# Designed miniproteins, single chains, continued (2), part 61

Each design is a single chain, and the fold is of that chain. pLDDT is the mean over its residues in the fold that is shown.

## One batch from the design tools (miniprotein)

Design m6104
Fold by ESMFold2-Fast:
Structure m6104 (fold): chain A 81 residues (1-81)
Amino acid sequence: STEEEKREKMLELMRELMENRFQLDFELWLKGLEAAKAGDEETAEELGEKIKKQIEEFMKKRGLTEADLEEMIEAAAEEAK
């Protein structure tokens, strides 16, 4: 498989996690990644903070900890292999 195919699979897994697990706006997260790739650190940081607040709000409602969030992110990265 190509590097492009790996990237598409990773984005699909991230979308599934963000939309289904965290109930987040995946398009907003994707825009943050695109800004980071373009070297627009200010926009990437701003969008990242917005997503972070959505994640924190979701976690508070479900009684999840920061460690639980990290575990879920690691699981997504592992699946992207």
Scores: mean pLDDT 67

Design m6105
Fold by ESMFold2-Fast:
Structure m6105 (fold): chain A 102 residues (1-102)
Amino acid sequence: SLEELKKKAIEIMEEIKKLLDKDPLAKAAFEYALQSFDPSIKSIDEAIEKIKNAKNKEELIKIVEAVINALSLVLKGTEGELKEKLEELKEKLEEILEKLKE
């Protein structure tokens, strides 16, 4: 269901937020990248709020795609354990995106 996919996306986003809150430079890079893919999303908190308020699959797809694209860009400049953890969370979001496109 849409609500189950929203719940899973929010859980993944909260994990991304916890990682980024420990690395202010990575957080700033992510939020800047996020705005470049979707100018209406200025922060990770706004991304989470937009996921909560998504009315249909199409809205959720757009938000999740923007987040995946922002993570892909940030990962090019990230190393070590943070890179590994963000790559795992990106893969989980890609699984949600695939289910949304069914």
Scores: mean pLDDT 88

Design m6106
Fold by ESMFold2-Fast:
Formats: structure tokens, sequence, C-alpha cells
Structure m6106 (fold): chain A 67 residues (1-67)
């Protein structure tokens, strides 16, 4: 594809990565809040791990397009 098309694809993939990263942070914050209230945070920690994995996958895809 053209350079402009490649740059657009990289930006789209990096935006997906950023959005999943923000979701991971939000769920991590909920896990901490639950723990401080003496409640189970395990479900929120699991979601944090899932969203972090997605964030890294999209970042890796962006680097593949850049190469």
Amino acid sequence: SSAAEREKKIRELLMESMEYGVLAIAHAAKAVANRRLGEDGSAELKKTEEYNKKSLEYEAKAEEVRA
C-alpha cells in the first residue's frame, strides 16, 4: 500500500492499543478499590490482564505494518 495508507493503518492500530490500555487501567483501579473495601478484586484483575494483552497485540500489529 501507499505510505499514506500505511500511516493511516498504523494510527488506527495505535489508537486501538491506547483504548485497550485505558480500559486495563480502569479495571486495575476497580480491583484496587475492591481490595481496599475488603471485597474480591479477582474478576477486575482478570479483565486488566485481558485488556493489557489486547493493547500489546495491537501495538505489535502497528510495528509489523511499520516494518
Scores: mean pLDDT 89

Design m6107
Fold by ESMFold2-Fast:
Structure m6107 (fold): chain A 94 residues (1-94)
Amino acid sequence: SKEELEEFRRRLEELVERLRAGEISVDEGAALLREIAREMEKSPDPTVAKMGRGLLAWVEELEADESLSEEEKRRALETAAQIVAQELDEMIKE
């Protein structure tokens, strides 16, 4: 599953870049992050599956949070995706 971890990391890094560049909306970014999280949940690696479950729950709570501006949600999505990508990168290096 090293190839699987590398693919999830690549997709998360691409998502961060697209969010920062303003190429996608907050709603589109959240939808893509949910898609990645759902695929991570299906991983045979229990650490990756747990990360996927946590990420999915987090994104759903973020989308429902009416107290946050669109810009605050964009930054939160960028930060979460970057953190998960970094954790996957460390797992790949093991």
Scores: mean pLDDT 87

Design m6108
Fold by ESMFold2-Fast:
Parts: C-alpha cells; sequence; structure tokens
Structure m6108 (fold): chain A 91 residues (1-91)
C-alpha cells in the first residue's frame, strides 16, 4: 500500500522531531515530565492516524459516526500537544 508506506515515513519523521524537541526542552528547562508527555502524545496521534487509514482501507462501508470519532480524537490530541508545547515554552 503506497499511501501507507508514505504515511509511515512521515510518522517516523514526526516522532523523531518530537523526540529532538523533547531532548532540547529537557536540556533548556530541566523538566523531564512535560517533554516526555509531549513525545507520548505525538506517538498516540501517529498510532491513531494509522488505525484510521487501516480502517478506511479494510472497510467497504465506513459509518459517519466512526469517522467523526477518529476526527474528534485526533483534534483532542492536537489540542493537548499544542497546550503542552505552550507550557514547555513558559518554563
Amino acid sequence: MEKLKEEGIKAVEEIKEAEEYAKKAKEETGNEKLPEELVKLVKEKVDLKFEEILYLKTTKEVPEEVLKEYEEKLKELEEKIKKLEEEIKKL
């Protein structure tokens, strides 16, 4: 699956960027908990995106409620990541 392979490469880069950001934040602030939580949330977001892609490829009829649930969960994770990045910047 070409799209899944492309998303896989993108996911690896996204996680790597989050880990590099967390490492720098730990060095600059001395706070380990907030940067580690950020990496955890980024990994959860990546996992959820892959779960959605696999579901869409394996299911002939996709219920609107299921798509909405994935969109809401992704949006919630993105908001949590943004809030945590702002908290780290305040340190």
Scores: mean pLDDT 77

Design m6109
Fold by ESMFold2-Fast:
Order: C-alpha cells, then sequence, then structure tokens
Structure m6109 (fold): chain A 81 residues (1-81)
C-alpha cells in the first residue's frame, strides 16, 4: 500500500470520527475517495491536488483539525511526485 493511499484512508476514517455521519463528513469522504480513484487511474498530480485542496478547505471550515492535518500531509506527498 502506498503511503499516500494509506494517508487518504486514515483521513476518511478521521473525518467520519470527528464529525460523525453528517453531510459535511460525507462530502469530505467523497472527495477523499475521488482522490484515491484518481491515483488508481494515474490522473495528473494537478487534478489530484485540486480535489485534495477542496477537501482541506471543507475540513478547515468545519473545524476538523485532525482531518485537515492528514489531508495537508497527503497534499505534500502528491507535490513531491
Amino acid sequence: VSPLRALLGEAALTAHRELGTSEAASRILGLVFEAQEMLDRGAPAEEILAVLREARRLAREHGLEATEQLIDEAIRLVEEQ
């Protein structure tokens, strides 16, 4: 398992844990799953970064500090590729 894919999975679990089963958590989870699918199909890093930055924005707006931190780390790993 790639470190990036592991981080995205942890971010999804953490978002669900921090906000429960809410519309905001569902949206963040959807964006994280979209980023994972994009990685699997070899989408350009710029497209993956756009999705992750939107997920980070939503996490920040809803005060999901742990989720935001994990998404930030995922963004750094994508930028290093």
Scores: mean pLDDT 80

Design m6110
Fold by ESMFold2-Fast:
Order: structure tokens, then sequence, then C-alpha cells
Structure m6110 (fold): chain A 66 residues (1-66)
């Protein structure tokens, strides 16, 4: 479904950003802060997407996401 594809894309983006931070940030505390920020943002985006489905319905959301 379009919702499943959108959620998969959000998770793929999160994983890619975390991998980049892990590869480039040598300070473990700064690395943890950056990874936490990416995860919090992704959770917020997932919640917003779920709320949009509840308010508009899956068919309406599919039209917006194309």
Amino acid sequence: SVLDQALAALKAQEAAEIAAIDATEPDPRVRAQKITAVSIRTIGDEIDLQRLVEKLGAEELAKLLE
C-alpha cells in the first residue's frame, strides 16, 4: 500500500542517516545526540502520517502521496 511504502521510505532514510553519522562522527556522545535527533524526527513523521490516515482516510492520503 501507499502507506506501507511511505513508512518504509521513512525507515530507510532513518537508517541511512544513522549509518552516515556512525561512519563520520568519532565522538560517542555527539554521535548519540545526532542519532537520537534523527530517531525522534522519524517517530514524529510516522505519527503525523498515521494521524493523517485517521483524519482523511487511506484513499485520500494515497491521492496526496501519488
Scores: mean pLDDT 79

Design m6111
Fold by ESMFold2-Fast:
Structure m6111 (fold): chain A 93 residues (1-93)
Amino acid sequence: KIKEIEELLLELQQETDVDKSLELTKEILELLGRPAESQQELLKKLVELGKEYGVSESLVEKIEELSKRKEPLTLEDMQIILSVLNEILDKLK
């Protein structure tokens, strides 16, 4: 499980397509027991996991702001998501 998450995070770090990055993020969340069907649900579950695992409040707040925007996610936004997932993985080790 942890190894599978590490492999997906490595793939996500190298991904430059936003849609593919979102698919990888959904797979990671599913492995963490938090499957998401939509982008908004994905962001909500990232906030919940971030709070649960003690991710830095500044990163959690950035994800909350992403969930309030109606605009499509950018590659820069995916870097914030990657940072949250990396902190969650560090807490699982």
Scores: mean pLDDT 81

Design m6112
Fold by ESMFold2-Fast:
Structure m6112 (fold): chain A 65 residues (1-65)
Amino acid sequence: MATIELTAGEDPDSVNKAGTRIVVEYNGTAKASPDGKVVTVEVPEEKAEEAIKIAESYGAKARVL
């Protein structure tokens, strides 16, 4: 499994939308920080690039941990 960190800076809505879609598309898991500004998602390694593209389409920044 690949772990991807999603960060929206000042806009937590983009991170929540991206995280939800990634979990649904790839049957992954997600954990949000208490302030909702960071979401960590786990996906199959072969889907990590596609998950990053989804996050970027919602305006979130994504990086593989």
Scores: mean pLDDT 77

Design m6113
Fold by ESMFold2-Fast:
Structure m6113 (fold): chain A 63 residues (1-63)
Amino acid sequence: MDPVIEAVRRFLFGEESLEEIAERLGLSPETRRELKRAIEDSIKTGGEDSLKILRRFLERHLA
């Protein structure tokens, strides 16, 4: 299973926080802050699922 799908599943099952996932995947502190902010903004606007934002963000920033 690819790391994006695994990260989403771990978050969904409550095994890892967003910060733990970002740390395990080697994301920078600034990238972690951006991810957290994007999810918080989505919750405030009632827009996208946090899972969709997490998946899109990881697909964009995994390198």
Scores: mean pLDDT 67

Design m6114
Fold by ESMFold2-Fast:
Structure m6114 (fold): chain A 74 residues (1-74)
Amino acid sequence: SAELEALRAEFRRLAREIVELARRISDEQQKAQVIGEAADLQIEFREAERNRDLARMREVVARMRELLARLKAE
């Protein structure tokens, strides 16, 4: 579906931006926590995608946006 493809594209975009910002984190512990959170969200997204659960995919994308916003505020 068009929504499924849009959510996949948005997730990939957010993941790339999060990785780029995470590389700039000077504190190794904070960097590891951010990478871990992003990895957990990736697992959740892949599971939702496999199950065609658009509501869960939207929730994971929203959490990715929140993570990105936190990184930009730092």
Scores: mean pLDDT 87

Design m6115
Fold by ESMFold2-Fast:
Structure m6115 (fold): chain A 64 residues (1-64)
Amino acid sequence: DYKEEITKLLLENADLSESQAESMADVLINPPSEAALLATLAELRKLLSEEVVKKILELAQKGK
């Protein structure tokens, strides 16, 4: 599902542990707070190209 797709993209494109990638995917799909979402988005933009970030955000929106 969308969480698994986001997790795979994170693992393929960034030096993250599987646990970190899964946690970031969860925050993007079901953010526990606005602060957590913004912090995760900032971290993604540091680790990934803008093209990959846009693809991840599209998947997160579809995952609801």
Scores: mean pLDDT 80

Design m6116
Fold by ESMFold2-Fast:
Structure m6116 (fold): chain A 87 residues (1-87)
Amino acid sequence: SRVEELRRRARELRQQAVSALTAANINKAGAEFSRELAKRSSPELSKKFEEHAKIDEETAKKNEERAKELEEEARRLEAEAARLAAE
């Protein structure tokens, strides 16, 4: 049924959101690791590790935004499924 299809799609989107959040957490951990390496490195290497940390932080933000969009879409599909099921 259309209700079952909407609920299945919502579940798939939520699974994608979890994956995106997991990726964001990995990127945040990578940024922290790079910042710690920067503290123990030469000035030249420190700059490179700081650049890597910034890239990881930016990627984490994109993954968090993606997860938010996926959760919002999942909620919309669940709301539509609930509306149709009530008819």
Scores: mean pLDDT 90

Design m6117
Fold by ESMFold2-Fast:
Structure m6117 (fold): chain A 84 residues (1-84)
Amino acid sequence: SEEEKAKRLVDEYLEILRRMAESLKVIDPELGEKYRKLAEEVEKNRDKWIERFKKDLETGQKELEALRDEAVRLYLQKIAAESA
């Protein structure tokens, strides 16, 4: 169902935000704090975010994909730095 799809998108989005916040808290505290605050907002307003994504699942999926791409980019930068 569209509601189940929206719930999955919100939960994945929240999980990625939390992981990024935790990973960045030492290496980029400003960016980590930004993701932490966004994660708190999404968690606090979970039902509102589900309704938002449910209304436009395509845009919600694109927002999730953009966040995943950013997480991968930051992870690859970390690996490159640790390998140098």
Scores: mean pLDDT 81

Design m6118
Fold by ESMFold2-Fast:
Structure m6118 (fold): chain A 109 residues (1-109)
Amino acid sequence: DPEAERQKRIQEIRERAKKEIPGVIELVKKALEVAKETNAPEEVIEQLEEDLKTLEELEERVKAGEELNPDELALIGAIEARAQAVLGRVDPEYGERWEAEAREEALNR
């Protein structure tokens, strides 16, 4: 049933955006704390601050009932990966634990 499948995919995209953005914001904030505490290069800190602003704008749009484009969802994923890399480089144990947690969440589906 192509129409029912399309409606389910739209709901899945909306649900993912609502759950994904708050979690990524928390991750970027943690990466910023670690970057500042470890005296990371200014360029890294500026990139994370810019990423945080982008996520806040996307969160406002989702709260307004807007649907995010696939490119915007890909951007959220790229920001998440960048924050995760910063955390993994400074704290290798955190990076390993993060991957384990993400895999456990996937298994609960």
Scores: mean pLDDT 73

Design m6119
Fold by ESMFold2-Fast:
Structure m6119 (fold): chain A 82 residues (1-82)
Amino acid sequence: VERKVEEARRAWRAGDRERAERLLEELVEEGHVEEAFRLAEELGAEPRWKGRLEVLATLPEGMALIEKGVDAAIKQSEERKR
């Protein structure tokens, strides 16, 4: 888990935001939700996106639905705010 957190930080610093965001989602999928939240906060990710990660983590049944919702929210936020 710590290795993925470090990789996400490096990707973000290198300007590879897509890779960093994918690593955050992988952390949530692997059950490392708390680490994903902390990293998203550190990287300055939109608060709405962090809220989505929290919901995804609380309900295993909702993970597949919310995972797609998180992807859509991230892309929509990028398109709107750029």
Scores: mean pLDDT 63

Design m6120
Fold by ESMFold2-Fast:
Structure m6120 (fold): chain A 72 residues (1-72)
Amino acid sequence: LSKEEQLRLLGEAIKLALKGKKGDDELSDELREEIARLVEPVDKEAAEQVKKSKTVDEAVEVLNEAAARIAS
C-alpha cells in the first residue's frame, strides 16, 4: 500500500468509529472487528489495539498514532 492509501484507510476507519457516536460511547465487538480489518494491512499493531479499545475515543487515539507513524 502507498502512503496515501494507508492514510486513506486510517481516515475511513476513524470516520467509521465516529459515525453517529460520541467519543465516550462504547464500540460493539462487531464494529471493532470491522475497524481492525480495515487497519490490519496498514498497521497490524494498531489493528490489535483497536480490538482492545472499549470506547470511540480509545480507538481514534490508536488510529491517530498509527497515522503519525506513517506520516513520519
Scores: mean pLDDT 80

Design m6121
Fold by ESMFold2-Fast:
Structure m6121 (fold): chain A 75 residues (1-75)
Amino acid sequence: MDEKLEKASEVGYKAGVEAYKKAVEQGLSKEEAINIGLQASGKAVSEESDKLGLSKEQKQIAVVRAANKVIDYVE
């Protein structure tokens, strides 16, 4: 179970970081780039969680974990 949560959060983290980097490269502000990264992260976690059969509660945990990893990366 924890492995599936970690996988979903990791997928979200990678998607969020990639979206953040592209937004920064396009000349968006740090705040705008962070927001875009967090949106991409949440979408990726939701899609991966559904594929992995995670519950609604587990999906929420994975979203928060991925978001925290993205924020830690951009600091």
Scores: mean pLDDT 85

Design m6122
Fold by ESMFold2-Fast:
Structure m6122 (fold): chain A 66 residues (1-66)
Amino acid sequence: DLVERLKAWEEKRKKAYDALKKNPFKNTIPIEKLRELGAPPVDPELNKKATKPLSLEFYEKYAKDI
């Protein structure tokens, strides 16, 4: 189920974001975890319909906030 996988991805993203917000200068965010959060599970058909993948829009949004 795409919805369940997206929900799990958003929870991981939220945890990483909260960790960054609390300790931005301690290098507490592993690069591997950030890469995982940048690629949410999307069905190939949905990805073809979208101009940009959801992960790319979220990445740009959070890069701007940082």
Scores: mean pLDDT 53

Design m6123
Fold by ESMFold2-Fast:
Structure m6123 (fold): chain A 69 residues (1-69)
Amino acid sequence: MTAEQLAKQQEINKLANKALESKTAEEAAEYIKKIVEIAGLDDDAVNELIETVSRVNGLKAEDIRKALK
């Protein structure tokens, strides 16, 4: 793994942890948007990430999806 790839993965992991610890759908959506931008996630991967965050922190997946718009 190059230094650039490692730095990118570390930033994604940091943002994922922040999304999981988010207390509002808007906060979670902000971190998810950054992950999508950095990782280049497709719609299926974005949906899976939203469902995972929702399951862990108890926020509604639909509220997170609305905040992403």
Scores: mean pLDDT 81

Design m6124
Fold by ESMFold2-Fast:
Structure m6124 (fold): chain A 72 residues (1-72)
Amino acid sequence: SLDEKIRRLEEELRRLREELKRVEEEIQRARKAGDIKKETILLSRRTVLRGGIHFLERTIKRLKEKKKEKEE
């Protein structure tokens, strides 16, 4: 169902947000340690995670709008 699809995407979004938070904490640790190589890898991972989060947020919003239109 549409509700089940929205729920699954919201669960995936929650997981990506938690991963992003951990990556940001790891970036701060790498910076404090002067680990330029690790910081660079983590910054790339942050960019990918931000893109995925944005895509899921947009997709969930569209599905919720379609649900509201059918219930009105």
Scores: mean pLDDT 86

Design m6125
Fold by ESMFold2-Fast:
Structure m6125 (fold): chain A 87 residues (1-87)
Amino acid sequence: MEKYKEEIKKVAEEASKRAVQAATDPELGERIARTLRAAYQAVLDNPDQAEGAAQALKSLAQRYPEVADILTEAAEKIKELAEKMKK
């Protein structure tokens, strides 16, 4: 369990850094990074929140094409991580 939690934290930080780099506006990049970290944290706390977290990220992808790929990848990884957390 601990090794898996460490892996998730690394994935969340990497996705957040990529979002900040891809965003044309630094304030937008920071906001998206916070949303990504919150989404991964929600899945760590309760895997049943994965669908809600993925939907929030997909909604941001619709509004901000410059980070759409990063947000879509994060949504898919959140679903994958939730499956791995299920018994």
Scores: mean pLDDT 74

Design m6126
Fold by ESMFold2-Fast:
Structure m6126 (fold): chain A 117 residues (1-117)
Amino acid sequence: KPTEFQKVAAEVFELRQKLYEDENAPFELIVAADVAMTLVLLARDTATLSPEQRKALYEIAKEVIERMETDPLGALEYALKKVRELAEKSTDPQERAVLERFAKLVEEYIEIVRRRR
């Protein structure tokens, strides 16, 4: 039986595949799906994450996929804000560095999306 986290991961993966297979998919939706997928991968693969931080990353990914169809830029801005908040709460320097690097990448994606709109 899939956990709630495995269900979020599956939903993100399926949505991202559909967008990559659609030649008419808007760039901002592809970017938002990539950000959601990176959040899921960070939650899955970062061994030093507390259960609370892991849960928070999955919850951010879920919110991104829920918002992205109506407000892809707002979904990205939400992800940036929440990832920065997690970085500030992190007591592990390596975990903080990973989250800060991801936040910087999301910030760069927001700038690219803004320039293309």
Scores: mean pLDDT 84

Design m6127
Fold by ESMFold2-Fast:
Structure m6127 (fold): chain A 100 residues (1-100)
Amino acid sequence: MTPSELIIETLEEVKKEIEEAYKTKSAEEVVDLLLRTAYSILGFLEKYPNLSEEVKEKLIELLEFIKKRAEELKEKDPSLAEKAEETIEIAEKGLELLRK
């Protein structure tokens, strides 16, 4: 397996973990997971700017997924709005870096 394939597999597993958290965790725990994941991705992108196009595409998919889920949680539970908005902001920063 190439290094890019390993990264892609890891990103796919992270997405599955988020989907599972929706079934087993509270909305607050899910938004905390989304926020931590968004920050981890942003830090990864700042440290490793030279990524393959396949890895970039999977990171874009994951960040868009995180953004969409944070928006849905914000609409369903207004008490989560602050953390959800922070999650959306961090995901948007990551997407901006990937689309340059």
Scores: mean pLDDT 83

Design m6128
Fold by ESMFold2-Fast:
Structure m6128 (fold): chain A 63 residues (1-63)
Amino acid sequence: SLEERGKRAGEALRDVVGKETAESIGYMAAEAFANGASPEEIRKALADFVGEEAGRRMAEAVA
């Protein structure tokens, strides 16, 4: 489900930005994926906010 994908994505980022921020970003990444964004597009967008490695982990968790 979208909620499960958002939770997984948030867990990948929790150690970097804290729980509440990670959950919000994870949910937004999951919504972008559900709306047709590719994992690569999500990764590139997130790299600007959270860094390349954390963005990569989140994109993989959403897929």
Scores: mean pLDDT 71

Design m6129
Fold by ESMFold2-Fast:
Structure m6129 (fold): chain A 62 residues (1-62)
Amino acid sequence: GDAAKAVEAARAGDLEAAERHLVRAVIEKGDSAVGPAQAMGRALRAGDLAAAERHAAELEAA
């Protein structure tokens, strides 16, 4: 899903693409995705790819 694509973009160093995929994941999933997406966004901005991957799994499950 879009959360997994956000992680892949971040691993490639494309943080703009990662943020776009994260926004799309929230739009598709709705309100239940907001918490996991905020946590994932913080991890991506901090460069913590392991935390971003964990939160991406939560976002995909939302």
Scores: mean pLDDT 80

Design m6130
Fold by ESMFold2-Fast:
Structure m6130 (fold): chain A 75 residues (1-75)
Amino acid sequence: LPEKLAETLLKAAEELPLNEESKEALRKTADYLLSNDVSDELAINLVETTIKEIEELGAEKELVEEIRKRVKEAV
């Protein structure tokens, strides 16, 4: 699951018209998931925290909803 979530975040950062800070937040979380032995529960929590962070960084609601949809499909 962590690898699948990481791939989902990387694709979102590449494909969606997010500001650079939001893209970096997604990439940083994806790198952490790929570089560490992370449980499924911790991976989900980290991804949810990252989605909240990009909302605070000014990501548009529609883009945040698209990321949430992609994450749900990955779980």
Scores: mean pLDDT 81

Design m6131
Fold by ESMFold2-Fast:
Structure m6131 (fold): chain A 96 residues (1-96)
Amino acid sequence: HMEKLEEEEKRRQELIDWIIETFDRILVADYLGLPIRDRYIEEIVARLKKEGLTVDEARELFAEARQRIESLSNPSPEVKARWDEVERRVLELLEK
């Protein structure tokens, strides 16, 4: 029973890490003025749908990911605002 819980938590943490990495790619694309940033949002939505996450589960995942970013770094107000925009867009697309 413990191994199953550990595997589920590991997969959840891997998904959080991947969302953080994808968000970093969005920030780099924004900085460089590349139009591919919307594709990253679509990739997040597609993965969350494939993993079978509900909107509420996705919201919890984003909250944990943001807490991890804030604990490991000191993100600027602009980075926080961009995170909030990405989260909002992903959750809106996931509801459809």
Scores: mean pLDDT 81

Design m6132
Fold by ESMFold2-Fast:
Structure m6132 (fold): chain A 68 residues (1-68)
Amino acid sequence: RVVPTPEQVLEHTRDSAEHLTRLVEEDPSLLPGVEASLDLLVRHAGGISPEAKEKAEELRRKTLERLR
């Protein structure tokens, strides 16, 4: 069982998003996979708590704005 805090979810999503952004910069064909990975992170956060989901969604949107 995993019960991270909303801040832990944000930090994890942020670090993952930055890493995935670098991968897309090296290989643009990875962009659809990165979008899917971010969606999964938001879904998992939603299973933990509504607060974690909201914060993960905000960070996901910011990351996608950078990639697009």
Scores: mean pLDDT 69

Design m6133
Fold by ESMFold2-Fast:
Structure m6133 (fold): chain A 49 residues (1-49)
Amino acid sequence: AVHLIVDNVDQGSFPSVTDAVRVVNELKAAGKAEGYEFTKDNQMQVKTK
C-alpha cells in the first residue's frame, strides 16, 4: 500500500503506486498539483501550487 500526502496531510492508503499516481494526475488536471515525489518507499508527497 502507498500513502498519498497533500499539504502534509495523509489522504489515505492506495493499493499500488499506479493507483496513487492516478489520483496525482487528477489533481494536476484540476490545477491543484504540479507533481509528486517519494519521501519514503511507501509514501508519496504531492507538490501543490
Scores: mean pLDDT 78

Design m6134
Fold by ESMFold2-Fast:
Structure m6134 (fold): chain A 97 residues (1-97)
Amino acid sequence: KKEEIENLVKKIQEELDAARAAYEAGDTDAAIQHLREVIKEMGKLSDLLDPEKARKANHLQIAANIVLAAAESGLTPLADAVRHIEGIAKELIELAK
């Protein structure tokens, strides 16, 4: 369980770094793909948490999905989506400690 959590945390951090790098390179499609992977790994991390923490983790994953959907629909700048999803993912990582 602890090793699985540590592996998912590392994967989330790697995908966040990749999303930012892709955004800075002007690769919008790659940035969105990496943000989708962040949200997917957040869901897997949620499944490993105690029920009370899992509930909060699920709310964070829903919030990240809403932010990404807004960026994909052109309702919010991709830069803001990257920043907000980074914050949400970091909150989940802190919760998983």
Scores: mean pLDDT 86

Design m6135
Fold by ESMFold2-Fast:
Structure m6135 (fold): chain A 77 residues (1-77)
Amino acid sequence: SDAETLAIAEEVARALAPYVKNDEQALELTRLVNAIMRGDVERAREEAREFGKAAGLSEEVTEKLEELAVAAAERIA
């Protein structure tokens, strides 16, 4: 449902907001949230990786973010 899709997107944005320090990181978060809202699993994985790099997250944390982004997108798809 649209309400469930929005709730998932808001939860992801809220969880990652503390890691957003500049415009590049904000843009990558927006791209990630949009990919999740579309149920685009492959794009959600890619955008999670790009957000991790932009935010300076460790490789382990970035891999976990990829897993969570894929799971969120699959739930919507």
Scores: mean pLDDT 83

Design m6136
Fold by ESMFold2-Fast:
Structure m6136 (fold): chain A 78 residues (1-78)
Amino acid sequence: SRLEELEKELKEAKEEVKTIEDEKLKEMAEKELERAEEHLKKAKELEKKGEDPSKELLEAEISLGVAYLIVAVEKVTK
C-alpha cells in the first residue's frame, strides 16, 4: 500500500538525515521528517476508520520530498 511505501521511505529518510553534518540543515530536515510522521499517523487513523487517507499521504510525501531536498543541498554546499 502507499502508506507502507511511505513508512519505508520515512525510515530510509531518517537514515539519510543522520548523515547531515550541518546542524541547521539537519534541524530543518528533522522537522520535515516529524511532519511526515504526523501525516502518516493521521493517514493510519483514517484507514482504520474506512476514510480516505489521500490528503494525509500526499502531505507526508511532500514533507519527505523536502527532507530529501535538504539532504541533497547539504551534499553540494558546505
Scores: mean pLDDT 85

Design m6137
Fold by ESMFold2-Fast:
Structure m6137 (fold): chain A 95 residues (1-95)
Amino acid sequence: TEERGRANLEAHTAAVRQVGAAVLEAAGSERAADVLAAPTAEEARELTIEALVEKGFSREQAEEIFNTAFNAYKESGGDVKAALEAAKKKIEELR
């Protein structure tokens, strides 16, 4: 149903916002609030990647950090702390 499709989109957008904010907290970026306020999952992800690039990571490294955190979030059943810890570890490995 249309309602089910909308709920799935809203859940995905919320997940991307939460993971993006956790990644930016791990990176010491002040842009976490911008990610949480992003209207779409695509915009939230792009804002996260751009903020990481501003912090000195390549776009490839930024995407790897985000994907690592997002996978940890999914595997933990939506635990933002797991995403934060995964992001911190990946950032340390890339520095």
Scores: mean pLDDT 84

Design m6138
Fold by ESMFold2-Fast:
Order: sequence, then structure tokens, then C-alpha cells
Structure m6138 (fold): chain A 93 residues (1-93)
Amino acid sequence: SYYKEAAEYARKAAELARKIPSIPEEIAELLEKAAEYAEKELEEAYEYLREAAALLSEHFADREVEELSPDELALALALGEAMEYLRKALGEK
């Protein structure tokens, strides 16, 4: 199920966000909500991921990709995967 894959990646992203001291707790909380709602196959999971993605993009705005730590890069990739699986679950192209 695409919802199950989205929930797994959102949960991984939340764990990475909590591990990275510079990442605001709000981002981790939004990712945890996205995972919870994706596990329930609720469309609201996508809104939580969109909000987390917006805040994370703002947080990384002043840095190039090569300036990101391995954990920060893993967080961005996990969030991207969660969004792609939710788009597929919702039937969006």
C-alpha cells in the first residue's frame, strides 16, 4: 500500500528530525502527524507533509546541498519519498 510506504518514510523523517539538534521540533511533530494519518489512510497526511516540507525548505534556504550533514540529507530524502508515496496513494500525477 502506498499509504503504508508513505507512513514508513514519514516516521523515518520524524526520527531524523528529532536526532538533528538544529531542526525545529515543529517539523518533527508535523512528520509524526503525517505518519499517523498515513497509517489511517487519511488524506490530511498530505497537508502535514506539505507543511513540514515548507518549514524544512525555509530552514535549509541559506545552505547548499553539499553543506548539509548526512542526517540532514537523509531527512530531506525521506520526506521527499513520503510525499511521492502519498501522491501515488491519492492518485495524483
Scores: mean pLDDT 84

Design m6139
Fold by ESMFold2-Fast:
Structure m6139 (fold): chain A 60 residues (1-60)
Amino acid sequence: AAAISAESAAQITNLAKLLIAKNITISVATIAALLGLPAATVASAAAAVEAALGVKVVTP
């Protein structure tokens, strides 16, 4: 599994929560663009975000 920092994981999860609150589709591309993170890093966290928030993350 790709290593991801706790800070990056927290940023990804917090942005996903914000997107849910705003009724915006959660996608790897959207999160990567908004946070300035590589799409691969965001994709590595996608399964954990889906499990934690009970939502689907759209992958590229």
Scores: mean pLDDT 74

